Designed miniproteins, single chains. Designs and how they scored, part 108

Each design is a single chain, and the fold is of that chain. pLDDT is the mean over its residues in the fold that is shown.

## One batch from the design tools (miniprotein)

Design m3748
Fold by ESMFold2-Fast:
Structure m3748 (fold): chain A 94 residues (1-94)
Amino acid sequence: SVLAEAERLAPDSPLLKEGKRLIEEGKKLLEELEQTVKDKGGALVSGPYVEPAELNLEGLSRNPAVQVLLEAERLIKEGLALLTQLVEQAKAQA
C-alpha cells in the first residue's frame, strides 16, 4: 500500500530506494534474532553501537537479543517513515 503509492508517485526517488533498503535490513535482523533466541545464543559475535540504558530497564539488558529486536524495529520504522513522507509530500503538492 504505502510502497505501491510511493512507487506510483515517485518511482525514481532515492528516498524510495533507501526506505526499501532499511526495511529489508530490519527484516533480516528479525530472522537472525528468531534463530538466535531459539538456539540459546550459540556463538553470537556482535558489538553494535546501541545505548544499553534503555535495554537495562527492568531486566531488558538480561537478553542481548532485545538489542537486535529494537534495532530491527527502528530500521523498519525509519524505512516506512521515509516512504510515508514521500507519499505525503507528493499529495501535499497536488
Scores: mean pLDDT 66

Design m3749
Fold by ESMFold2-Fast:
Structure m3749 (fold): chain A 100 residues (1-100)
Amino acid sequence: SLRDRVIDLLEEIRKSLEQAAAASKDPEEKERLQTLVTWVDLVIREVRENQPSREELIAILEDLIGTYRWLAETSKDPQVKETLRKQIERLEKLLEELRR
């Protein structure tokens, strides 16, 4: 289902963020990445429990992309910026599919 595809992508993104947080040597960047992991976990739970409509999923993904863009711009670590940029691209691709 579309919902299952969204959950699968969010779980992949969560795993990537967890790996980036574990590898980070900067305590501030590590905390930011761990906060994003927590946020993604909350979004996955909402999608699983509340079965949001396509329109609600679009809104959730738009908010998530906005948060990722802000963190990518404020991050000082080039590796963190690149990780966030890749996750933004994945989320934007999913958003484009949902709008069709």
Scores: mean pLDDT 79

Design m3750
Fold by ESMFold2-Fast:
Structure m3750 (fold): chain A 77 residues (1-77)
Amino acid sequence: GEILEAAEKAAELLRKLGLDKIAEEILEIARRAEAGELSEMERQIAAGLLLLVGGVLSVIGEDEAAEALRELAELIE
């Protein structure tokens, strides 16, 4: 689905940066979101955390990874 495709792209970019654990956690959140296992509040919290991580990556110049996380956040909320 669209959430999983966006998450796999974000995870690939994060793994290239050595952030393997964060990539795995994002994929798990995306799988739960696709399965309808997240409440509305959990989706909003997940989206907010993805935007926070993306913001940090943007500050250090990792704009492609930041954009991928922003797109994933929009799909999850």
Scores: mean pLDDT 86

Design m3751
Fold by ESMFold2-Fast:
Structure m3751 (fold): chain A 96 residues (1-96)
Amino acid sequence: SKVEELKKFLLSLGASEKQAEILVKILETLNSLPPDASEEEAKEEVIKLLMEEFGLSREKAEELVERLFEVALELQYAEGEELTKALIEVLREIEK
């Protein structure tokens, strides 16, 4: 399955099991949105996901989402591996 392949890819790049699960769920959430969804709507759906499924406070979920979107914007033309490694690092920094 594509979800299992993505999870294996994330683990191969040094993600923890939890970090891989978070990134997979974020990607699934973003891919389920209508094509005309705004950035604000996308961010709010990810914030809800992080709070409901991963138990983050709203403040921590907002911080994580803002950092992930900032990194994605900065690396919008980077190779998928570089972008993925940067997203894993953001999760690692927020966990500290």
Scores: mean pLDDT 77

Design m3752
Fold by ESMFold2-Fast:
Structure m3752 (fold): chain A 109 residues (1-109)
Amino acid sequence: MEEEVKKMIIEAALEAGLSEKTAEALADSYISLLKKQGIEVDPEFVEKLREDLKKALELYKALLNSKSDEEIRELLEKKKKEGLSDESISLAMAFLTAKEIEEEEKKKK
């Protein structure tokens, strides 16, 4: 099950346009957080994570189109009111942060 979770995070990160190296780092970080929190990875958890990742990718794409931190905050508040899980929001923000870091590294002057 842990291998399935790692694969799902990597696949989602690659779909978000992140590099393989960044995708692996995000997956390892996520697995470390689960172990730290004592969360058992069972089939029900995997199914919930699959749904959370789909929603996170949709939110991530919307966040990429936002022009300011204020627009990002307003969109996040709106999605929370619409019933989006904290997990989906956290995953979307992780993808957004990783994407911004990669773009900054590519623009090193």
Scores: mean pLDDT 80

Design m3753
Fold by ESMFold2-Fast:
Structure m3753 (fold): chain A 63 residues (1-63)
Amino acid sequence: SASDAEKARKIKELENQVEELEKQMIEKLQSARDGDEEKNFSDIEKLFAQRETLRSKKELIAE
């Protein structure tokens, strides 16, 4: 079983991944405004789903 320190490290890793996904979502929103709206919104939907998956993993580890 993972120690509390190991759980904290995993949570931090997931938080860092969420921050990177949020940055990518912002970049895709800016790109959608500038031209390829349909493609960029599809990419944003995928990033949103990945972020929700990471949030769920974080919740399970934190318990």
Scores: mean pLDDT 78

Design m3754
Fold by ESMFold2-Fast:
Formats: sequence, C-alpha cells, structure tokens
Structure m3754 (fold): chain A 84 residues (1-84)
Amino acid sequence: MVEEEIKELEKKLPESIARFKKHYATATEEEIERMKETAPKMIEELLSKEKNEKARKMGLLILAEMAEIAGLDDLAEEAREKAK
C-alpha cells in the first residue's frame, strides 16, 4: 500500500509541483507568511519521521518549492541538497 502510494506520487511529482507553483503564483501576504512559518517545520518533521528514502526525497522537493515561494531561498536549496 505505502509503496504503491509512493510510486504514484513520484509519477505525478512534476505535475504536483507545477500545480503547487501555479496555485501560489497569486498567493496572498497571509498565505506567504504561513508558508514561511510552516515550511521549516515540515522539512524538519519530514527528515525526522520519514524513513522511506524515496518518499523523503519527494517530500523535500515539494517543500523546497514551498520554501522558495515563501522567499526562503537558502532553506529551499538546503532541502534540495538533502533530497540527494
């Protein structure tokens, strides 16, 4: 079950990222502020709790996009490096 969900997510990852970027292209100041608070916490939680290397890598790539949209470019780059 979990492994099948991971494969499906990986297959749709580029589309999911594109949809996420499109959704937040018109983000309000409130949404951006929430992302600034949420993105660091979600990245730290993912690194601590996710034992599946493939799921962790995909999650980090998605959270890196959230961090970049929030203007946290250093955090986005760090997340992408940890996704290797």
Scores: mean pLDDT 74

Design m3755
Fold by ESMFold2-Fast:
Structure m3755 (fold): chain A 90 residues (1-90)
Amino acid sequence: DIKKVVEEAENILETAEKNLKEVEEEVKKNEASMNEEERKKAELRLEMARGVVAVAAAVSLVVLKKEAEKTGKPEEFEEIIKKAEERLKE
């Protein structure tokens, strides 16, 4: 079922994006009270969260493109593929 594959890819990307947003919001909220060590740890956490989004996008692209070719219905994957490609460019 094409819809299930697309929904699973969307869920993986949204989970990674939600984690990044939560880390960004936590850093922003605590930024004014952070010492140098805490800032370095926050910066590493942000880089790791961004890395997770990039990996999720890259893996999703490989799987989605293969599934699009296999099903012969690339149009049904166009939106999610575009979203994943946009995340890789960041």
Scores: mean pLDDT 81

Design m3756
Fold by ESMFold2-Fast:
Structure m3756 (fold): chain A 58 residues (1-58)
Amino acid sequence: MTPEEARELVLKAANHYQMGIAAGMAGLSPAQMEQVMKIYEETGSREEAAEYAAELLK
């Protein structure tokens, strides 16, 4: 999966739990999935969480 595809999957997630699931589907580890969820919980930004997930795949 490309970084761009991972970013789009995370952006389309309905909530922070689905965002973690989307990150896992993109090929991120459980620890990385938890970090993506935490970024969204702390910032409230879907774009920041999605960009973080994409950057991990570069």
Scores: mean pLDDT 79

Design m3757
Fold by ESMFold2-Fast:
Structure m3757 (fold): chain A 59 residues (1-59)
Amino acid sequence: MEELKQKLIDEGIEKAKEEAERAVALTPHLSDEARQALRDAFIKKAVEEAEKKYNELLK
């Protein structure tokens, strides 16, 4: 079960990374710093959502 939680978080992070890159591609005027901030925000949100979802889905 713990392994499944880690897998969900890992997959969420990978998906968030791809989503962030897509958002960056849609905003060509973004600076390097802003791109990094975007990536961080997406990852943070994904981890929080995955943890919440896992806790509810486990039961």
Scores: mean pLDDT 76

Design m3758
Fold by ESMFold2-Fast:
Structure m3758 (fold): chain A 79 residues (1-79)
Amino acid sequence: DRIIKVTLPSGKTVEVTVGDKPEDLIAAALLVLGEAIDEGITDFVLKTPSGKIFESILTALEEAKDGDTLTLVKRSDVE
């Protein structure tokens, strides 16, 4: 399993455990989506430490490495 952190615009960081099974990835993505919705954010991207931007939560979590911190930002704030 991989542990990935996601920092929200509020400054809150959530820790997400991503397993190797498709259902584990979906569960992790739903957790991230729920946290964004709790902050009133419906259109967003995930930014890697290197500055790479992902429009899809699933793709961002697939590409992230164990211990990575992703930043959740509103789409309007990036491009």
Scores: mean pLDDT 80

Design m3759
Fold by ESMFold2-Fast:
Structure m3759 (fold): chain A 68 residues (1-68)
Amino acid sequence: SSSYRDDRHHVSRRGYDVYRTHPPDVGSRGVGDGSRFVHRTNDSLSNGDFDTTRGTLSDFRRYVDDVS
């Protein structure tokens, strides 16, 4: 908790807030940010780029773990 408070003053609210919001909450509240991941995933799938889809999910997980 003290580390969280220290980190908050250091990081840009915009950057930090983006990652805090990016993880979809249970329900439709994540639709706005979730649609960005869905759009990128759908685009990579349309291109047949399985690696890009995997990378997007890996990046998402990494940022979630980094915050945790």
Scores: mean pLDDT 49

Design m3760
Fold by ESMFold2-Fast:
Structure m3760 (fold): chain A 81 residues (1-81)
Amino acid sequence: SMDENLREGLEAFREDLKRLEELAKQTSDPTTLQQLIAGLERGLGELDKMESVTTNPELLKEIEELKERVKKLIEEIKKKL
């Protein structure tokens, strides 16, 4: 179903985000940090698309949490630039 596909996509998104969070902690290279921001901004666009195809309250809460987590990471990376 659509919701099952979204759950799988959100799990993949969480794993990728964890890796990006760890990389952001370990690097001070401006080029890498700028590439991370660009990737995270594209990730927000993916979450917006996921949000547009579901009315499931549980999935909407998970998407909103992930959007906030991505925005927080972007701000943390910007502080290093």
Scores: mean pLDDT 89

Design m3761
Fold by ESMFold2-Fast:
Order: C-alpha cells, then sequence, then structure tokens
Structure m3761 (fold): chain A 68 residues (1-68)
C-alpha cells in the first residue's frame, strides 16, 4: 500500500540520515536512491515509487529534506 511504502521510506531516510548525517549533502541523487532502495529492501520499484525516491533524494542532496 502507499502508506506502507511511505512508512518504509521514512524509516529508510531516518536511518540514512543517522548513519551519514551531514555527508548526505555530498552524495549524488543516484547514490541516495541506491542506498534508500537497499535500506528498504526494494530491488524493482514501480515507476511511481522510483519517481518518489528520486524526488526525496533530490531534497536530501539539496539540504531541503530536514527537519520534520
Amino acid sequence: SDREFLDRLALAVAALAREHGAELRDFSVEEIVKRLKELMGIEKPSKEEEELLTSIARSIANSEAAPA
């Protein structure tokens, strides 16, 4: 479900931020997407899921994803 995906994404983003902190700003969008997929255990996201992951990764790379 969309909510399950969003909940998993939120946990993955929090885990990534906890592990790498400020260094996330030095990551490429592609590297952030890759790490989010790995944390979520997703190998084959849908087009919609891939677009959302890319959007979140861009926000993280641009320092716009913090804080809640």
Scores: mean pLDDT 76

Design m3762
Fold by ESMFold2-Fast:
Structure m3762 (fold): chain A 99 residues (1-99)
Amino acid sequence: VNVEVANEIFDELKPAITEAVTRILELSEGLPRPVLLRAIGIVLRLVGEALDASFEAARRVEEGVPLEEAKEEARERTEEAIREALEEVERLVREAQEA
């Protein structure tokens, strides 16, 4: 895997990840410490998924897929991971408010 290509792809994903992390922190404001720690765990998993998507996309480029197509695949996978992370955090917030 070309680490330089993976880093380039990941750098393109950073703005969306940063926005998602900011949103998660806003949603988690004022929550009990155990719930906040679970939200931090979701953030770490999201970052890991985006890194994995970037390395998979770099592998695809090495196999002959055009860079722009591989970047699109990484963006779609990251956007889905962001959607799932936000949904999970919103569920945690609702459960904490109902307890």
Scores: mean pLDDT 84

Design m3763
Fold by ESMFold2-Fast:
Structure m3763 (fold): chain A 92 residues (1-92)
Amino acid sequence: SMRDIFSLALDAINEILKGADPEAIANQLKAQLTEDQLVAFKEAFEDISSAVIAMLKYVDPKKAEEFEKRVKKFLDEVDKAIADLKAAKKAA
């Protein structure tokens, strides 16, 4: 459901802000979501993380910079996960 995808995106943002490994989070999502669900997750995550980064830039610029770097790494890992799931789906 959209609520479940939104909740997963919020949880991922919170974990990344707390210093969790972006690759580990992406691998957990890859194991539990379909390709279509992971694409929907990525869209929700991009929208929410962009808003969080914009806010953080004015209240804590150093934390904003670190969070933005971690978000970019996370999105790269999510893109790899989507590509892997798409390849597996075509091979099956």
Scores: mean pLDDT 85

Design m3764
Fold by ESMFold2-Fast:
Structure m3764 (fold): chain A 60 residues (1-60)
Amino acid sequence: MKVRVIKDYVGKTPDTPDLKKGEVLTLLEVKDDGQLVLERADGTKLTLPLSEAMKILEEV
């Protein structure tokens, strides 16, 4: 599934990168603890809490 960033996001932890509005990510996994695993076009993987993802991502 592909998702689009609808609002600029500043990473709250060192392990969470900044995301720019208009960036398209691939949703790889929804973990049991409510973390989403996402992949950038360059192959970089990142994790976001579902609560934060729902505010800044839309399904494409």
Scores: mean pLDDT 78

Design m3765
Fold by ESMFold2-Fast:
Structure m3765 (fold): chain A 73 residues (1-73)
Amino acid sequence: MKEELRKEAEEAAEEMAKRIVEKHGGEIVSKEVTEDRVVVEVRVNLPGRIVALRLIHVIRGNSIATGVEIIEE
């Protein structure tokens, strides 16, 4: 079960990162996969600035919690 949820989290994180890069330009900087977490870092070109976004998917019991963190460069 957790392994299946991890796979779903991994696929969701990758798809979200690709869509962000396609819409705003930029690149996927890193991808970290652990037993209970998938974190993908994306650098995006926003109007007038470049920012890093951290896309976080955490597996908790039978669910996946999703968060986005904006990192100032």
Scores: mean pLDDT 76

Design m3766
Fold by ESMFold2-Fast:
Structure m3766 (fold): chain A 92 residues (1-92)
Amino acid sequence: SALDQQKRQQMQLMLNLAQQQTQQIAAIAQQNPDNAELQAAYTKSQDYLKQLQAIVDEMNAAPTITHEQMRQAAILESSITLLYLHVELLMK
């Protein structure tokens, strides 16, 4: 349905944003290899991104998308965004 296609598009945009934010965290962590807090944020962001990718892949493979899948994806993206903002604050 058109509504299902819209939901899939929204999830892909959310995944794209999460990928961009985790790439920025990775770049900052790589520039600061002795900063344990930045290294921890990098590791956690990669774990969250892996989980988000798995949910989006499951959604794209399924004939229907559940509200629970959308909720879990939103929580993971929000967690990545909070890590990104935390990392940005540490660099100021």
Scores: mean pLDDT 87

Design m3767
Fold by ESMFold2-Fast:
Parts: sequence; structure tokens; C-alpha cells
Structure m3767 (fold): chain A 83 residues (1-83)
Amino acid sequence: MTPEELVDELLEAIKNKDVDKAIEILREMGASEEFIEMLRKDFEKAVAELARLSRLTPEEIVERFGFKPEVAEVLVKRAKEGW
């Protein structure tokens, strides 16, 4: 999948509250195990953290959440567009 397809599938899984699918997509995106564990324990908290990505640079997202650089760039763009 392209980075754009991964982000679009993640947003669909979040909208449907499909935690298992969201975890699968996040793993492919390179998300840290710490972030995946947060999503398992508190889905709404993890979703709120993703919504704050519009305030971060792609480099900060890679450092804090472990996402692949190309995925981090798409996440920032989508978050700024009102994800």
C-alpha cells in the first residue's frame, strides 16, 4: 500500500472503531509498540494524540510515534486538512 492508502485505511478503521484493523495498519505504518499498546488500552486517547499531529513536524512524529518518514508526512497533511 502507498502511504496515502495506509493513512486513508487507518482513518476508516478509526471511524468504524475497528481497533484490530487500526492496529494492523499502524504496524504497517511503523508505529511504535508503545503507541499500539495505548490504542489497545484507550482508543479515544490514542485517536486524540493522532489529531494533535497537525502541531508537529514529520520528524517529530517519527521520533515520538515511530512512523515511517513518508507516512509521517501524509499524517501531518491529513491532520491539517481536518482529519
Scores: mean pLDDT 80

Design m3768
Fold by ESMFold2-Fast:
Structure m3768 (fold): chain A 80 residues (1-80)
Amino acid sequence: GTRRPLTKEEWEELLEKLEEELKEAKEKIKAGELSEFEKELIKKIEKMVEEVRKLVREGKLEEAERVEEKTLEELKKLVE
């Protein structure tokens, strides 16, 4: 379980993984047809990733975790 705050390095690894998953979703837009709803969902996820990064930089790690969890749920809607 996530009992302790993640270190900056651990957050950087999680953000890189999240950005990789988002990149795969964006490639699906270019390679296949996605609905306007799915394109809007990707834009929403991009904003959420940026918010997580900002919160990590500001040291608001608990808020960053909450936004990251929600970001992953939104991302799963695109790939499943």
Scores: mean pLDDT 73

Design m3769
Fold by ESMFold2-Fast:
Structure m3769 (fold): chain A 91 residues (1-91)
Amino acid sequence: SAVERFVEALQRSHPDRPLTPEELEAARALARALVSGDLEAALAAARRFAEISGIPLGELAGLIVYLGERGYVPRETALAVADRLLAEHAA
């Protein structure tokens, strides 16, 4: 599932830091929003996950691109979300 692939990618980038239950629920919400193709819902979920986890928006954008490129979520939605997160990170 997209949730499992996202959690796997997060643990691969942060091997010494297990996700808390709150972070895991936020990650599930983000993965579900990305699968749905709802850009605004995915952006809101991504910002919430970044706030809770402390993961930089730039790093999160890279993980979202990975999910889209691998076909775990709709590529168009993943790229659109990542582009907006990168713009916010650069500001």
Scores: mean pLDDT 83

Design m3770
Fold by ESMFold2-Fast:
Structure m3770 (fold): chain A 74 residues (1-74)
Amino acid sequence: SDEAAFREPARKLGMSDEEIERLIEAFAASRHLSVEEIVADPRVVEGIGEAEAAVLETLGPEAIRALYRLALRR
């Protein structure tokens, strides 16, 4: 599931549920961007900082794609 592909790895890297929800909202606000643009450089997403971008780079492209799908449901 998208939850298992993103939320569980993010929690293991020390993200709180509140931080995870803020990332989902930032991605929901960035629906004009393709998922491949975000995978190439997560910093294009408005409303995330360098720490969040570094976490997304560590999680990798499949977790970013799962986050994008979670955001599309908002």
Scores: mean pLDDT 82

Design m3771
Fold by ESMFold2-Fast:
Structure m3771 (fold): chain A 78 residues (1-78)
Amino acid sequence: EVIELTDEQLDRIAALAQARAAYLIEKYPQYAAEIQALLDEFLQVIDDARAGKISSEEFVARAAEIEARVEAIEAKAA
């Protein structure tokens, strides 16, 4: 199935990522710098997708990699 990434969808994903990062920083302030770095990296991936520099498949793969790193931080914080 072809995942269609519109500017509206990318804007929504970016807003949700920013909200989640803010929540995680408040909950785990000891990892604030790591969480901010992951957010900045993810926002760059969104910008690359919007500019057509990466495919939808590559976007999904990079997003999954960043998600796994966020989950690793939450696991360390528990």
Scores: mean pLDDT 82

Design m3772
Fold by ESMFold2-Fast:
Structure m3772 (fold): chain A 82 residues (1-82)
Amino acid sequence: SSELRHQALLVESELGLMEIAMALDVPITESTKENLFELVKDFPEVKKLVEEMIEAHENRDVEKFVKLVEEIRKKLEEILAK
């Protein structure tokens, strides 16, 4: 599952950029949104969490954003374990 590991690393990279943007109170780029949706398109549960995470970021809901990032990371770990 080198492909899945590579996709998970790319998602983690984009999540890191999202966390930095939230900490700096800067909006996420359209490129980051497009990259995230492309990377998670084959995983409906993760895609749903990514949609909610982006909405929380745009609404400046820091608590919900942090919670959703944790849930996305957990789901990626579950996918990689299979």
Scores: mean pLDDT 84

Design m3773
Fold by ESMFold2-Fast:
Structure m3773 (fold): chain A 106 residues (1-106)
Amino acid sequence: KKEELKKKAKKKIEDLSKWVIDQLEAMKGLSDEEQRRALDVLAGRVLIESSMLIEEFKEDEELQAVINKFRERVAEALQLAYEKGLDVGIEKLKESTKKIKKELDK
């Protein structure tokens, strides 16, 4: 049932977003150099997790497109965290996740 798949995708996106935010929050208090290394590691982990999520929803082209969009928004948030600080990246990811969840509710 497509509605059940959308609900599952929404939860997986929310869970991944929350995990990334929790990782970014945990980087607070690290040196700038340690934060940069931690962000590189996190970016690699997000690439793996999001690729697995795309594979899980491979039978629904619309859901794959939404998950790819979410992956792109996470990459943007991590880049902002690197350039402008962790709080900016966290806020960007929260807003992007909220918008993607609304798209899945349609």
Scores: mean pLDDT 85

Design m3774
Fold by ESMFold2-Fast:
Structure m3774 (fold): chain A 84 residues (1-84)
Amino acid sequence: SKDELIAELREVLRRLSEVASRLLRDPSVPQEVRNEVLAAAIEVQEEIDRLEATPNPSEEELKEIREILRRAEEVARRAERLLA
């Protein structure tokens, strides 16, 4: 559902924001990783805003946003592993 998808997007955004804060204090992590985390966080926030502004998203729109969520979760997972 739309509400479930918004909740999942908010959770991955929380994870990306936490990782981004930690990366600001760790210069040993490659710039590419920092850029990926920032880009993913921006994209997820944009999708949250879009979804909240859309009363009746189509199944196609929901599928596209779920793919964005999947990619963002992968970015978060990779960055979290580098900081472990």
Scores: mean pLDDT 86

Design m3775
Fold by ESMFold2-Fast:
Formats: structure tokens, sequence, C-alpha cells
Structure m3775 (fold): chain A 79 residues (1-79)
């Protein structure tokens, strides 16, 4: 794989992560709404939603960092 192909693949993977995150964020919101309606406990539903959204953001940041680190390592080996 060439350096330009590796960088392009990394950008594509980052875009895919963002798209998947948007779908997961929507699902988290729908699940929290369903929980609130089912239990009548809006506070518990809101807390679960906030926690899951924070975890999703943390996972995205970690995966972005991992992809960038792998790309940087591959570039260093190719230099």
Amino acid sequence: MGLSELERETIRQLADLQQQASKQEQQIQEDAEALGKKTGDQKAADELKAKQLQQLQDQLDQRRQELRTRTAQALAQAA
C-alpha cells in the first residue's frame, strides 16, 4: 500500500466511524425514550442516555486516535 492510499483509507475509516456514531446516537436516544415511557422514570432514562452518549464519544475519540497512530507508525516504517 502506498502512503497516499494509506492516508486516504484512514480518512475513509474516520468518516465511517462518524457515520456509525450518528446511527448509534439515534439508537441511544430512541432507547432512552422507550425506557422512559416503559418505566415512567424520566430521570433514569436521561441519566442512561447521557452516560451512553458520553461512552460513544469516548469510543469515537479512542478509535480515531488508534487509526491515526497506526497510520503514523506505517508512515514512519515507510520513511
Scores: mean pLDDT 79

Design m3776
Fold by ESMFold2-Fast:
Structure m3776 (fold): chain A 68 residues (1-68)
Amino acid sequence: MSPEEELRKLKEELEELAAKSTDISVKRFLEYAVEEIDRLLEEKVSEEKAKRFLKSVKAFKEELIAKE
């Protein structure tokens, strides 16, 4: 899967998590991440930058799931 496809998929997953979350801080972080993904897609960023961002956001998502 291309980094762009992974970013789009992650955006959809984060939007779903934001809709389900009752924690305002978590919602704000997820909304920020969605906006950042949109920026990265518009800027046609390098593969390396996209992969670094994907790794960071996936780690955050895993931490949220693990604490439940």
Scores: mean pLDDT 74

Design m3777
Fold by ESMFold2-Fast:
Structure m3777 (fold): chain A 71 residues (1-71)
Amino acid sequence: DKEIEVNVLLLAGAVHLALGKRALERGDYDTAIESYEAAIRYFEQALEIDPTNEAARAGLEEARKLLEEVK
C-alpha cells in the first residue's frame, strides 16, 4: 500500500527533524546535520511515491532550511 509507505516515510522524516532540533538545543551540531540530512532523504522518498504530498513538501522545505542554518 503506497499510502502506508508514504505515511511511514513522513513519520521517519518528522522524527529525524525532531532529533535534529533537540541536538541543536544541546549544541550537538554533528548529530543535527546527520538528522536533518536523514529527514531530507525520507521526505524526498515520500515525494517520489506521491509528488503532490503537501506534508512531504513542507517537511523537505523545513529540513533544507534548518540544514542551511546549521552548516
Scores: mean pLDDT 88

Design m3778
Fold by ESMFold2-Fast:
Structure m3778 (fold): chain A 58 residues (1-58)
Amino acid sequence: TLEDYLAAAERAAAEGDYETAAKYYYFLLTSLRDQITDPARLAEIEARFREWAALARE
């Protein structure tokens, strides 16, 4: 579910695995975007994805 992917991404980020965290959020944004009905939550997910993607490239 959407919540399972969010939890998995947060777990990966907590462990410093920003590449895996960003990949989970990328999947959410490309495959499950329509499940994110709250525009504020969508913006938060997009911002967190960009943060983790940048950290993964360091």
Scores: mean pLDDT 80

Design m3779
Fold by ESMFold2-Fast:
Structure m3779 (fold): chain A 85 residues (1-85)
Amino acid sequence: SLSDLTDKLTDAIEREDWLGALRYLLEREKLLAQNSTNEKHKKAYEEIAERIEEVIEQVKAEPEKARQLFLDTVGDVELRRWRST
């Protein structure tokens, strides 16, 4: 469920597991896209998911940047979500 994914995301952040946090964030955005009946919202969630997948690959290449990449990604996700409303 979305609530369960949010709990897992929060736990990952508290443990400073930035790669895990990105993976849970990705699953949340995919679930939101899958459950959306609004085409504009669905497209926004899909675009966010693609961006998170790119960031996950960057974190795998440069683990030392994981925290900053995660924070930048969360900011971008919230901005895109606000614009899609």
Scores: mean pLDDT 79

Design m3780
Fold by ESMFold2-Fast:
Structure m3780 (fold): chain A 83 residues (1-83)
Amino acid sequence: MSALEEARAFVEELAAEVDALVADPSVTVDQLLAFAREAEARWLAIGEKLKAANVPEAEIKELMARVQAIAKKLAAKLLELQA
């Protein structure tokens, strides 16, 4: 797979996983924080691969926007559980 194909697959996987966590009434703050740490580490590794593969900046920016939107959903759930 190309670095860009790997990144797109990761973003789709991340969106599905976050939607499942947000829908889970039994999810805990610790589970959300553990997931966020693992997802961030994976995204940083993918980001380095995209830069090394000389992927166009516009495509990287689009992927970053998608990841940011997904991260906001996770953050909203985390804030809800801490209220």
Scores: mean pLDDT 84

Design m3781
Fold by ESMFold2-Fast:
Structure m3781 (fold): chain A 79 residues (1-79)
Amino acid sequence: MPLPKALSEEEARAFVARLEAELPRQIQEALNSKKPKEELLKELEEGIAALEAQTTASPLVKEAMLRALRELKAAVEKA
């Protein structure tokens, strides 16, 4: 996932709350995707690596996004 631009502390907290609330729906959409499983897993692995390398983002936002991507990857792997 593309990382959001620098956010205020309030915007960062709102973003995290929204991300966590929408994660189950994002997992379902990914599982219903027409993309091959191998391609989807590769994209998720690349996204995780890129996000882990990111140093300019809020730690709170970065950690929430990493958790979401890892949960999404685990769901795709189980499918």
Scores: mean pLDDT 73

Design m3782
Fold by ESMFold2-Fast:
Structure m3782 (fold): chain A 97 residues (1-97)
Amino acid sequence: MEEERERQRQELLAQIDQLLAEIDAVIADLDAGGSDEERVNELLGEASELFVQAKPFLSDEEIKELLKPLSEAKNVEEALRATRESLEKLRAILESR
């Protein structure tokens, strides 16, 4: 039971680290004047799936707080930057469990 939960937590942390690296690469491209709205939307979708997978480790309030900056984003670039911050917070929460 605890071993399975710990495995799931470690797998989720690995997925967060991978997605953060992918987001950082896209943000670097955007900062250099590139644009790929399709790729940004793909990463936003992957992040949404990670938040759903993380639900057993989070309270409803923690999920709401993590998703709030994304819901307030004015454009896809702002949403991606907000997603990066929310994933960093999610990682910290999971590391504390």
Scores: mean pLDDT 81

